# Designed miniproteins, single chains, continued (4), part 95

Each design is a single chain, and the fold is of that chain. pLDDT is the mean over its residues in the fold that is shown.

## One batch from the design tools (miniprotein)

Design m15279
Fold by ESMFold2-Fast:
Structure m15279 (fold): chain A 59 residues (1-59)
Amino acid sequence: HMKERLRRLADEYEEQARNFRKKAEEWKVKDPAKASYYYAQALKFETQARKYRGLAERL
């Protein structure tokens, strides 16, 4: 069922977002530019996670 696939996809994007946020925190003092890049990636994955979770809930 597509709903289950969308939920799994949302879960995967949420996990990727958490990993990027962890990377951003690790680098924020040592390399702020690199931390900023990881933070931007986390936000992108969080946006995709919300999109797919919303799609799953509407099906």
Scores: mean pLDDT 85

Design m15280
Fold by ESMFold2-Fast:
Structure m15280 (fold): chain A 106 residues (1-106)
Amino acid sequence: MSEVEKAFQEAIEKLKAEGRDELAEILRTVYDLAKTAEQYLSPEEQEELRKILLEAFKAMTLDSLIQALEKMVEILRKHAAENPELARIRDAFEVLIDYLRELKAR
């Protein structure tokens, strides 16, 4: 198991234990989309993406997840004009950022 995958599984378990099932499903969606994005990124950008995910999953706060999504959007934005799949993932992350900000503001 990779360090990122282990941190992801620990984050999901923690969120479910706290009754935060909706946030756990959002985290699963983020991880699946990030893994898809990795296929189109350089090895250096893949390592940057993994570092961002690892820090977010270890912290597991709404703020850490929002910050991670914002950093991932910046990576994907560099390629979005030439890669429709990365553009789609970028747009999905931006929607999730807006949703998480609304969730935090309640």
Scores: mean pLDDT 86

Design m15281
Fold by ESMFold2-Fast:
Parts: sequence; structure tokens; C-alpha cells
Structure m15281 (fold): chain A 64 residues (1-64)
Amino acid sequence: SMDSSTSNFIQGVRLFIDGRLTGDTSLFRQSITHFQISVSNSTNPQRIDFANSLITQSQQLIQS
């Protein structure tokens, strides 16, 4: 079974893509929550860096 970090990262990416396609800012807020859980449950620097990049991008899109 998938670990919590991987599962939440995948769900975050799906929500981020859906937010980009629909313009629904609530999807970006949901993606941030999933990326934060992914980061909290990961020791992989590449995943942490990528997830944090997507959090920053999601926050910028909410502020636009």
C-alpha cells in the first residue's frame, strides 16, 4: 500500500491540476493541505522541495 507522503502528494497534484483547469481556488487550498501532509511524512529532500514549490505556486494562484 502507498505511504501517507506518496498518497497525499498524488492527491495534491490532482487537486492542483483540477484547480488550474477550472480556476476554482478552493482546489488550490485543498492541494496545499495535501502537500503539507506529504512534506510532514517525508524525509526525501526532492519530494519536500517539489511539494513546497507546489505549495508556493498554489498560494500565488489563490492571491491572483
Scores: mean pLDDT 89

Design m15282
Fold by ESMFold2-Fast:
Structure m15282 (fold): chain A 77 residues (1-77)
Amino acid sequence: DKEKKEAKERLKEAVLRAAELAEEYRRALSWPEEERERVVAELERRGRELQRVYDEALSKLSEEEALEVVKEAVEEY
């Protein structure tokens, strides 16, 4: 149960960070092209890090458990 609890906490944190990342991305789209390209590259790197956390958490959770965590995290954000 400890592994599942930790996986749920990591998944919840990753969802919240992904929401923050999406907002930063939307903001970056309003910036000048040169700066936007640099910022987008950094956001893509951070997105890949979050994807790794998602994949690790999902390997320890059922699809239903993962969906419930994502739903709760999005609701709480």
Scores: mean pLDDT 76

Design m15283
Fold by ESMFold2-Fast:
Parts: C-alpha cells; sequence; structure tokens
Structure m15283 (fold): chain A 98 residues (1-98)
C-alpha cells in the first residue's frame, strides 16, 4: 500500500503540472504512521526511476511524525511530452502492482 500510494502521489504531481500547463508539479500525501517505511521508500525509488526513464525527474521527501508519515513528491520535466510519458509509465506500473 505504501509503494502504490507513493506512485499514485507521483502521478498526481505530474497531473498537477499538466493541468496548470507547467513543467513542475507537486503532491503531498499523509499516510498512517503504521505504514511500512520500506514500502514507501521502494515507491519513492521506483517513482524516481520511472520519471527518469521518461526524461523527467522526481524528488521524494519523507517525514515521519507521531501519527502520520508525510510524503511530498515534486516532479520536473523539460517538456509537456516528457510529463505525458511519465504519467503513462506511472499508470502502467500502478496497474501492474494492483
Amino acid sequence: SGKIAVLEAAKLAVEDALNEGKLEGEEVIKLPSSTSLESIKEGAELAKKILAEAGAEAEVEIEKHKTTIEVKVKVKAPSLEALKAAKEALDKEIKKLE
């Protein structure tokens, strides 16, 4: 669930950029503190890899609080075409994990 949640957040960050006609977007999600930190980290590394393969980049910040884990995903791309490719790649990977 943590891995999929991070990939979904990365997709929402890409959609934020696309909807605003920008080359940068971000999404912040809050997960229960019981969520596997390793699963969240696996999602973050996979999101970064998928974005890089599409010609974009992702930065993932993980902050653990008492009752929540906050995950901030920031995406940046050189073009709208790279953002669209990143969105398609993220959607495909999320569907494979479901």
Scores: mean pLDDT 87

Design m15284
Fold by ESMFold2-Fast:
Structure m15284 (fold): chain A 110 residues (1-110)
Amino acid sequence: SFEDFFSLEIAAAGRLKANPDAPFTEAAFLATASLADALIVRGDYKEGLELLKILHRWALKHPDETVLGRPLYEVVLSLLEFALDLFKKRNAPQEYIDEIQKMIDELKKL
C-alpha cells in the first residue's frame, strides 16, 4: 500500500540522517530530494528538513559538482527556497523556517 511504501521511505530517511557522511552520487541526490519533497508535502516537516540538511551538506562539500547538467548548489538552493515558501504558507514551526533560511544564506556565500 501507499502507507507501507511511505513507511519504507521514512525508514530510508532515518538511515540517511544517521549517516551525515554518506557519499554524493547523482542517484542518491535524486532519491533523497524526492523523499524530502514527499515528506514536506505530506507535512512531515522535521523528517523532510533532515533530508534537506543532507542535500545542503552535499552542496557545501561538492561546490563544483553538477546534477542533471546544473550546478549542485543551484539545484539545492532552488529546493530550499521552494521548501521555505511552502513552510511559510503552511505555518510550519518558526524554528524550521529559520533553519532553512540559515541554510539558504550559507549556500549563497558559495
Scores: mean pLDDT 80

Design m15285
Fold by ESMFold2-Fast:
Structure m15285 (fold): chain A 58 residues (1-58)
Amino acid sequence: SKELKEFEEEVAKAATEGGGKAAADVLESYGFKVDENAATDPAALAKSAAEAREELAK
């Protein structure tokens, strides 16, 4: 979907430019639940992002 593509691009850009905190902020801006450790734990960030992708792919 177009929404999923835009989400993927925005998360990738945020992670590249601002790290885990910026990527976590993007997830929250989309209204998704983000793990409290996502800003500092790459595994927690990856899990939250995977759950968001699954919702957007519907």
Scores: mean pLDDT 79

Design m15286
Fold by ESMFold2-Fast:
Structure m15286 (fold): chain A 98 residues (1-98)
Amino acid sequence: MKSREELYKEALEWLEKKLEELEKAIKEGDWERFAELVKEALEYAKKMYEETKDPIFRALAGVLRESLRYLEEGEYETAAKLALDGLKITIEYLKEKI
């Protein structure tokens, strides 16, 4: 049975890795890979919300869903900004909780 602290440490490590992967996809102009990574992060945020009930993960899921909508509309810069800002805010929050 994982403690809340262990869940937050695992979430921090996972999200930092996903942030690096997203930044690489954006730099390479690989918007298909970007979309896949955002979908993976969205499912992870949903899972973390169910396990922790921490509203930070619900907020992250909302932002990532909005990022995917902008991507579908061809608004790549807005989609990228939303996903990166959402992950960065969540990462900083988790650092303060560990």
Scores: mean pLDDT 88

Design m15287
Fold by ESMFold2-Fast:
Formats: C-alpha cells, sequence, structure tokens
Structure m15287 (fold): chain A 59 residues (1-59)
C-alpha cells in the first residue's frame, strides 16, 4: 500500500518544495493505493515530479 507520509518525506528529500510535497501527499491519498491513479492526480495538481518521487519513497 502507498504511504502518504513516507511519500511526502521522499518528495522533500528529492528536492521538492513544501507546497509540491503537500500536493504529492494529496495525490497519494486520492490514488487510494493505486500508483497509476496517484500519478495522474499528481499531474492534475501540478506536482507530477514531486508525486513521482513520493511514489518511489512510498514503496
Amino acid sequence: MLDPEKGQKGALEAGASEEDAEKAREALIKGKGDREKAGKAGVELGAGGATSAALGAAG
């Protein structure tokens, strides 16, 4: 399962802004454990790069 807390931390460690990391966390929550849906939500929120980093960190 995707962990939004680990995802947000991973996005910050990858160099994302705090705002983009928060959007990445929201994208992981909207994805409800689905990596493809989380990635799409991240792009729609304007934080696609941060969401990709968050997906790697979340497992």
Scores: mean pLDDT 79

Design m15288
Fold by ESMFold2-Fast:
Structure m15288 (fold): chain A 104 residues (1-104)
Amino acid sequence: SMMKEIELKIGLFDGVLRILLAVYRDDPQLQADIARALILVYEELEKLPNTPMVEKLRKLLREFAEEAARIAGLTLEQVRNMPVTPRTKQLYKILKEMVDKILK
């Protein structure tokens, strides 16, 4: 069913984010770029109609952004005020493409 496929895609996205944060746990600068990229994707989802799937994705993005910010030694407010680095732009592109595939 379509619903089971969407749940699988969200689960895979969760898994990718867990791996990304775990592999680079000792790189606070990269974690800051990851947190900023996740917040940028979250802000794009705020422009979409509020559906259960969009709400679930927004919650997941926020939770991983909070964890990446914590590893970086930053608050989410500090992350939101960071300049968008070239690495943040590349991470945003990758994460946004994954989110777009879940929503299609």
Scores: mean pLDDT 87

Design m15289
Fold by ESMFold2-Fast:
Structure m15289 (fold): chain A 89 residues (1-89)
Amino acid sequence: SKELVERAQRLIEEAQKALKEGNFELATKLAQMAFGIAKLLAKQGHNDDAAKLLQQVIGVLEQLLAADPDNEEAKALLEEAKEELKKIE
């Protein structure tokens, strides 16, 4: 679980960097990868770690959509991340 959390945190940091650089495609892909790890952690019962990562993924996607509002992949991912967070509350 620690290795998965650390990997997801690195992906979120890289997504934030890509977002700052205007690389919305890369930011979306990195957020997707971090979301995948958050789902895996939730499935394994690591709900506190999963919730923190989902909140960070949601934050990145909300910032991305403020800059790139027509990004359909980011919209879909944001809705999925919000639904996953609801399941583990």
Scores: mean pLDDT 89

Design m15290
Fold by ESMFold2-Fast:
Structure m15290 (fold): chain A 62 residues (1-62)
Amino acid sequence: MDEEISEKMREAQYRVLQAISAGDLEKAREIMKESVKELKELGASEGRIKAFENSVQALIDA
């Protein structure tokens, strides 16, 4: 479970970076929202989900 959560977070961050590189910030936000939903289904803690959201937002704001 924890390894699946970590892997999902890494994959989602990679996809977000690809969307940002393409200039598609709306797609990056969609990936974040879908990934948050999937992380909740995997049983990720609220703190871990918030950390993921903050990381993605920081990438978008960069």
Scores: mean pLDDT 79

Design m15291
Fold by ESMFold2-Fast:
Structure m15291 (fold): chain A 70 residues (1-70)
Amino acid sequence: MSGGFETLVEILSKKYPELAEKLRENADDFEKAEQVLLEITDELYKDMTPEERERAKAAVKKIFETLKKE
């Protein structure tokens, strides 16, 4: 259904397999998937450096911007 979304899940699964599985559950709704991922990123990376968290959020936004065009 969404090759681009599968790519996002694959990329995340390399570093964050738990997050990738959660994202797969929302493959049908990119708006909700992006919201869920950003929310989880904020919570999951709370113990990470601010830069790592910001990079993760930026990557999510860029990827979902592309997916929304599909």
Scores: mean pLDDT 70

Design m15292
Fold by ESMFold2-Fast:
Structure m15292 (fold): chain A 70 residues (1-70)
Amino acid sequence: MSVPVVSTTVSSVDELRDYLLTKKEVPEEVRDQLEAQAAAIDASEVGVGLTIDSETKKVLGSAVTGLPEP
């Protein structure tokens, strides 16, 4: 795997939704699942982290479940 040159993290449900809307490549089924997951995250107070390449706007990595301690 290539090392990310520049990355942007999405840690809020609103930002995640905005990014997904930008990615029209996401199938409608996956969009529905992610919408449901966003609602579950809000209900359970679970954080979601995504690493996005700022240059290509592609998702390079994702972290859900266990967030790193600051």
Scores: mean pLDDT 49

Design m15293
Fold by ESMFold2-Fast:
Structure m15293 (fold): chain A 58 residues (1-58)
Amino acid sequence: TDGEVYRFLSDGAREDSIIYRNLSIKALNNGDIDTSNIYFNKSVTLDNLSVVFDNLAS
């Protein structure tokens, strides 16, 4: 069902959000503020997308 697909997409987006958050922190620790901001914005976008898919999974 579509609900199972959206749940899978929600979980994937959340996992990817965590990966990009970790990449953002690594870039910041290396002094690359611009790259850190790019990864942070991707993380936020993916987290928001995860919420949207979770809401569609019902």
Scores: mean pLDDT 88

Design m15294
Fold by ESMFold2-Fast:
Structure m15294 (fold): chain A 62 residues (1-62)
Amino acid sequence: PLIVSGRFKGKRAGLLEPPADRLKEGEEVIVVVAEGNESYFLKARVVSIEGDEIKVEELKVY
């Protein structure tokens, strides 16, 4: 997923939960972002799904 808002706006994230094939817009997901030598876990919400591109808004950084 591409993060479109918040601290990690513009960063690519790995989707952890739920599986991508069952995602819907408005759904809350857990994603991971790598920045430098660190990994951050985020709660995010799906704002759009356009083919292979999933866009999420940042809700919370753990």
Scores: mean pLDDT 79

Design m15295
Fold by ESMFold2-Fast:
Structure m15295 (fold): chain A 79 residues (1-79)
Amino acid sequence: SAALLARLAAAAGAETDPVAAVRAAVGQMEIGESVALADFRAATGLSDADFRLGLGLLEREGVVRREGDRLTRVAPLAP
């Protein structure tokens, strides 16, 4: 959804820290919502290294799951 990607971009763009940017973008997704990984990465505007760092931490926290080329939010963000 173009509206979702715009919300992801705005949330990520408000954060200077790459991990915080990925967390903010994931926070705009509803639990169970899925997006193309490439679209999500592009919306964050992060470098590949910074994006992988933030995403990897959220995967370890159990907040998001990768399935092929798609990313799904599966849990609430920690406070």
Scores: mean pLDDT 84

Design m15296
Fold by ESMFold2-Fast:
Structure m15296 (fold): chain A 75 residues (1-75)
Amino acid sequence: GPGATLTPENLARTFAHGEELFARGRLEDALLLYEAVIADQPDFARAWEALGRVLAAMGREEEAARAFARAQELR
């Protein structure tokens, strides 16, 4: 959000908000939030897995496969 610095707490909240948006079918909004999480914390395996699920739901199968592979490498 505006004025927020990216802290562990803000990162966790952003991830949780992305999960909520995905659950509500707001796929593009969820995608943007998970991409923001990954931009700050590229080794956060759970965010890569969440990104993969959103991409798969959007029909972006090759990008989803790459996100899932990255999540597996980080576990």
Scores: mean pLDDT 79

Design m15297
Fold by ESMFold2-Fast:
Structure m15297 (fold): chain A 85 residues (1-85)
Amino acid sequence: IEEVVERLRAAALAEGLSEEAAEGLAAAAGVVLRAATERGAGELVRRTILTVLEEGEGAVSEEELRRAAEVIEEVAADPAVRAAI
């Protein structure tokens, strides 16, 4: 999870976001990825995000993107996860 969190933080800073906004996004992503990992889907979500950040969206299949998005949506809809964000 730490690698994805660091990459997202770096990408946010590169896009011109403040350090505070980048830290907030990285922290939220860390919570979501941890919850996905506890559900057995952390590796799918982690690899999909890293590949998109490093090589662009076209480097990931539509099926993997859809499955990763479904996991993220389910995790983000969990009240316990939302309370931790």
Scores: mean pLDDT 72

Design m15298
Fold by ESMFold2-Fast:
Structure m15298 (fold): chain A 74 residues (1-74)
Amino acid sequence: MVLSTRERAEELLAWAESHPELVASNPAVRAALDALRRAVEEGASDEEIGRLLAEFLQAVGDYLAAQKAAAEAA
């Protein structure tokens, strides 16, 4: 099934709420999540939500890569 940009954003917001420690521990991830959540709640365009969704995914990816590297080094 094909998800719309908004549906994908809502799915990721729900996932982030299920991982509050991840969001709370990284200011960049929290800022990106807050921006995405606000855009969805305020009815922003699909293009704007898509841009913010990409920024959130990038911030999460960077954070998870750093956490994995730190765990392997410890």
Scores: mean pLDDT 77

Design m15299
Fold by ESMFold2-Fast:
Formats: structure tokens, C-alpha cells, sequence
Structure m15299 (fold): chain A 90 residues (1-90)
């Protein structure tokens, strides 16, 4: 189910990241993979979590808008990398 897949992906993020920046990079990859396999609903739920992890609600909103516009998985990865770089500067 969506809820099971979402929980599995979140567990993977927390188990494979040591800080918020790493978590955003892992989450960006999972969002991109969800879009690649056509699971837009999962991608949107993961995008919400990006806002929570980054402490910036606008990050989640921007990712959701990108997903709804149908941007490439590569652009989603690039956006997550930019957010991660910003977090590393603080």
C-alpha cells in the first residue's frame, strides 16, 4: 500500500543518512525513483517530508509543484542537492 511504501522509504532515509543534508539527498533520490515508476502519490508524500526534514515548508511545496508540473527525475535530484548544500552551510 502507499502507507507501507511511504513508511519503508522514510525508514530508508533515516537509516542511510547521518544529518539533514544527507537525508535530503536520499529523499530526493527516492522521490525521483517514485516519479520514474509512475507513483506520483508516493512522490508527493515524500515531498511533504522534505519540508519537515529541511525545516522549510517551502521546500516541500516547491517539490510538490515540480512533481505536478512533470519535471524530469534529474531536475528533482538537482533541487534536492541544492537544498542539501544550503543546509550544509548552516
Amino acid sequence: SLSEEYRKDLKYVYENSRNEAEALRVLGELIAKAVEKGDKELALKLAEQAGTISGKEEVGKELKEMIEKGVSPEELREFAEKVAEELEKK
Scores: mean pLDDT 84

Design m15300
Fold by ESMFold2-Fast:
Structure m15300 (fold): chain A 106 residues (1-106)
Amino acid sequence: MEPPVLRAEGPVDPSLPPALQEIDIDVYDADGRLVARIHARVNPRDPEAVEKVVAELRSQGDELIARLEKEDPRAAKLVRAGLLMAIGHITGRDLSAELEALQAEV
C-alpha cells in the first residue's frame, strides 16, 4: 500500500536556497513503517503564500487524521505531529508546546 502524501506548494524565490523554501517530512510508526509523507514548498518571506500553503496542508491533514482516528489513533497522532513540525518550519513559529501536548496524551 502506498502511504498517503500531503503536498502543498506556493510561489518560490529563485534567489533563495531551495533548503529555505522546502520541507519534506516522512512520518514513521513505532515499527519503522511509513505512515505518511508531508511536502511543502513556498517562499517563507511571502506571508500570504505561507498562509495559503499552511491552510492547504491543514485541510489535507485534517481529512487524513479524521480517517486515521477511526482505524489507527496512534498513526493519527503521528500525522498531527508531522503537520505541526512542517507548519513550524514554514512559519518560523515555535510549536513545541502543541507537540508536547500531543505526546502527553499518548
Scores: mean pLDDT 78

Design m15301
Fold by ESMFold2-Fast:
Structure m15301 (fold): chain A 94 residues (1-94)
Amino acid sequence: SIEELVREMIEAAQRGDFERAEKLFKEIESKIKNPEAIKLLRGALAVDMEIHDPERAEKLRAELKQELGPEYDKWLKEIRGMTVEELIEKIKKL
């Protein structure tokens, strides 16, 4: 399920297994057609990468900042406070 793939992606990122996290993200992206859901997942991935690989997280955040413009700071604050359960629920509502 999409929910299981999202959980595995976040868990991989939290472990510092970025190759697996990025592979799972690509698989989720191929299954989800909603660009807002994809953007949300990319943000969550960047936040979870920050503790292990701040340079990789910064690259991903730079892309999101370019896409979101002035909404970036508000959006990032919202994502940083989100649990994996809340992330899954938000994706399901999109």
Scores: mean pLDDT 77

Design m15302
Fold by ESMFold2-Fast:
Structure m15302 (fold): chain A 85 residues (1-85)
Amino acid sequence: LNLHPNTPAEVKKLLLAAQEAIESGEEDKAAELLKKALKLIPGPTKADFKKISELKQKIEEALQSGNLDEALKHLVELVNLVTKD
């Protein structure tokens, strides 16, 4: 899981747990963990508004379609994008 070193510990734990749930076939658990992680990400800022909005939309679409691997991938991209300091 390619997360920025400064990723908040709570977000990192949720994403690692979601990856483990995906690998074990626990789809409902994985979806809930990904949704919890997404809620911890703040709304789009002026500087990254378009990219953050596009990634959030892709994550929500992937969760809705049951594509948990793609949801996790885009959520990691979102976390890395907002973790700038």
Scores: mean pLDDT 79

Design m15303
Fold by ESMFold2-Fast:
Structure m15303 (fold): chain A 72 residues (1-72)
Amino acid sequence: MLSKEEFIKKVFEENGLKLTPELLEFLLSLDVSYEQIRYVIKSYAEYGEVSGGALPDLPKEKVEELEKLLKK
């Protein structure tokens, strides 16, 4: 089984997205499943935005922070 860090790196590579150290640390701090991470990153790669509906158990402030980090 991949570690959470290795899983995040693989998801970003598969979707052609740049993973910064700040973004990696933020994602590692989130209490979310691997499937939720995969879904949100794939949706961002396809649509250019983070949907709040993709992370229903996360506070809106955390979703907004994720989107800001993805755009850097």
Scores: mean pLDDT 77

Design m15304
Fold by ESMFold2-Fast:
Structure m15304 (fold): chain A 82 residues (1-82)
Amino acid sequence: MELLEKGRKALEEGNYQEAADYFYEAMKKGHVEAAPLAAQAASRAGNYDKAGEATVKAMEAGLPANVLDPQKLAKAVSKILS
């Protein structure tokens, strides 16, 4: 899928917000495998709202997710789930 390829390229270039946007769009189109990538890219970009939503999607799908700043991500996830 083009969105996953664009997201990976942006991530490799250090464009974390752009990568997060591509992976997030892929996730919303039903590509749940993009959720861990969206969570990682969004947390690196400091966009914890998108990172939180993507983390919830990854957890629902049983997929692993590695994210930066787990405390800020946990706060965003708590806000979404509350």
Scores: mean pLDDT 73

Design m15305
Fold by ESMFold2-Fast:
Structure m15305 (fold): chain A 70 residues (1-70)
Amino acid sequence: TTLTFTWSAVVLDKNGNQVTDIVTKTGVPVTVGSTNTVTIEVPGAKPGEILRVLGVGADGSGSRSESVVE
């Protein structure tokens, strides 16, 4: 089964304050039960800032990750 996801990404500073506008990518197909990779580019990130990515599926499922920019 394939679901559509809306993905959003934003860069935060080391204190959690928003540095960039939120970048949104809608209608991304995701195959249930398989490993899926989605790439979203957020320009302007600096080392030590935090990249936050949130995915919301049409079925109400969610995915979230945060990583430090190196």
Scores: mean pLDDT 72

Design m15306
Fold by ESMFold2-Fast:
Structure m15306 (fold): chain A 83 residues (1-83)
Amino acid sequence: IDLVTAQILAAGALTNLRLNAPWSVIESDLRVVIAQLKKLAKKYKNKKLKKLTDELEALVKNKASRDELIKVLNEIQEELVKI
């Protein structure tokens, strides 16, 4: 798993959220992002990344607002830079 790949995928999901892409596209993108983030959190034993990823997964399951998804994805990107 590549940190750069996770950063690119998260950035792509953020772009689609900001462009008001359909929920089906957002859900599909975020499922891929969440899977990669779970693997990275385990690989680096990063508790903050795990917590943020679990929060993102819950927001997707509950069909939370785009603003809430954007907020958590921005926090995830900030955490990925620290790895």
Scores: mean pLDDT 84

Design m15307
Fold by ESMFold2-Fast:
Parts: structure tokens; C-alpha cells; sequence
Structure m15307 (fold): chain A 96 residues (1-96)
């Protein structure tokens, strides 16, 4: 439990940075932070396989956010990042 929570908290930190960079128009920085969040989410899924479907859902939202950033649809990208953030926050509460 504790190690999975730690990886989810790291993913959350990177998601918050991705949202900040996206709002600032720094697309490359936002995408790098999304990639880091995805790495931590994958580690959390390995540690807590019972949540694999919710983690896969968050990962799918992050992939869609990257597509929106590449297309210049910044507002849509931020919506997907915020939705992924909500899933991560919910998982942290469920694992406590």
C-alpha cells in the first residue's frame, strides 16, 4: 500500500506541473511532465494490480492530453490532465 501511494503522489506532482506548463504554453515541458506522471502511474499499477483498470483509465487520458497538446488544443489537454488528476487523487484515498 505505502509504496503504491508514494508512486501515485509522485504522479500527482508531475500532473500538477504538466497542467502549469500547459497553461503557460510550454508544450514540451508539459509533455515531459506527462511522461514522468505515466512512469509513476505504471509503477503504482505494478504495486497495486487491483486498481489496474483505473490506472489504465488515467494513462489513456494522459495519452489523449498529449495528442491535444500536439494539435494546439490546450484547453482540451488541460481538461484531460485534470480528469487524470482526479482519478489519481481518488486512488490515493482508496489506498489509505
Amino acid sequence: KEKAIEELEKALEHLEKAIKYAREGDIEAAKKEIDKAMEHLKKAGDLAPEFHLKIQGALALLLVAKVYLDRGDIELAIEELEAAKEIVEELIEELK
Scores: mean pLDDT 88

Design m15308
Fold by ESMFold2-Fast:
Structure m15308 (fold): chain A 79 residues (1-79)
Amino acid sequence: SEKDKKIKELYEETLKKIEEIREEGEKNKWSLKEVQLKVLEVQLETLDKMIEIYKDDPEKKKEFEEAKKYLEEQKKKLE
């Protein structure tokens, strides 16, 4: 389905972005905290896109909204 294709593409895009952050962080000697913050930002963006994909699925939407809340709390602790 088009939905399954979007999910697969989003998953692949997210993994690519996280890999790029880790590689750039290693190359530029970023702190662990800086790398973690950038990875969390990518994960939060992915969750927003998942919420939109599942907008007509209230149970799945709720799961992703709760996951987003959890990651936002983790980000606050690192800032």
Scores: mean pLDDT 87

Design m15309
Fold by ESMFold2-Fast:
Structure m15309 (fold): chain A 84 residues (1-84)
Amino acid sequence: AKVTVTATFDDLAKAQEAAQRMEKTAKEIDGLKSVTVSISEVDGKYQVTVVAEFEDKEKAEEAAKLMEDQARYSGALSVDVKVE
């Protein structure tokens, strides 16, 4: 099961902190197969995308919730979450 979290920030330092927090959160959940983190600049803002693959959907949904919470805690202007 795949989780994609996309979070937008007005500050690069906040985006970097969110990226690190979300990656750490994904790695602390059992059944993680892979995690990829990217930061891009879009329209003068910073977009963090985390893609995490899990062995089961339940773990993927848990990771999605926790990663969204970490992005919001780090000051995200918007967060979009997709679980497949």
Scores: mean pLDDT 86

Design m15310
Fold by ESMFold2-Fast:
Structure m15310 (fold): chain A 92 residues (1-92)
Amino acid sequence: DVAAERAALDAALAEAGLDAAQRARAREFWDHYLAARAAVEAALRYMRELTTKKKVSVDAAVEEALARLEAAGEADAAAALRLWAELARAVA
């Protein structure tokens, strides 16, 4: 149940100390992720290969993955990746 997963995630993020704005961004991420899960997961695997095998920085890997998603017309996956990168920087 997607609604139950979202509620559980929001509760866990609140317990971890994330504010209301950060939790709203996390919910936006989950909505886009669920709309294009396979494309998002493929983009994250590609980024992992760039950072581990090609020694590309995380920021450069995000830019490379976003360019590929946008060229493929994967609007939801691109939106999810942008939100993921924003949240990762906010909680680093």
Scores: mean pLDDT 77

Design m15311
Fold by ESMFold2-Fast:
Structure m15311 (fold): chain A 61 residues (1-61)
Amino acid sequence: IDEIVKEAAEIYESIEDPAERDLAVINFLMSQGVSAEDAQYIVGSSTSLEEFEKRIREVLE
């Protein structure tokens, strides 16, 4: 899970446009076996990088 969190955080930080960032993160998480609903929840409920990483851990743990 730490590798997935790290990769998702790198995508989140590398893309400046919020819409493109959210889409890229959702696509990445889904490629790792996260459901579309859980990926949308992670992105939609997160207001900071720290909260984003926490939500990924909640879904994968």
Scores: mean pLDDT 77

Design m15312
Fold by ESMFold2-Fast:
Structure m15312 (fold): chain A 84 residues (1-84)
Amino acid sequence: SKEEKEKKEKEEKLNKFLLDKAAEYEAKGTKEAKILSDAFRGMAKKGLPPEVIKAIFEHIGELLKSVSKEEIDEFVEKLEELEK
């Protein structure tokens, strides 16, 4: 159905976004960035909904002190754009 196709397309875009973010953090080469990279790959593999992904990223970013408020805000904005 059209609804199933739109859902699959959104899931594929979200999956690509998470894998792109995983690669970005892995390229930073720190242990903290590797934890974030592994978390993004894990979220993509599990097909988590955007609201859960947002909560996990905000929480891990706060715990690791390796993610700025600006990075969190940009991530959230992009995640919300993918849901349109």
Scores: mean pLDDT 77

Design m15313
Fold by ESMFold2-Fast:
Structure m15313 (fold): chain A 96 residues (1-96)
Amino acid sequence: STLDELEEAEEQVLTGLQTGDENTFNSGLNTLENLAKKHRADSLLEILELIKSKPLKTTKASTLEEALTVHIGHDNAVRFMEELGVLYLHAAVMKL
């Protein structure tokens, strides 16, 4: 399901940010980009491009928001989490 794909992609992005594993990181980002394109989440696509533009740093942050704060800064990390939440809501509504 789209929700399962979103959850897996979040875990892959977090793992990549924690470990510096570019393959796992890019796998998660590619899944999110494909879902964002499918659901026309243009604001999420914009911030995904920012995430892709920055070199990977390892972090001990345990949450995606904290790990992204290290990677792209707090304001951009919060924006990402808000836009990702909108995509989750859209995916849930389309199952009705």
Scores: mean pLDDT 86

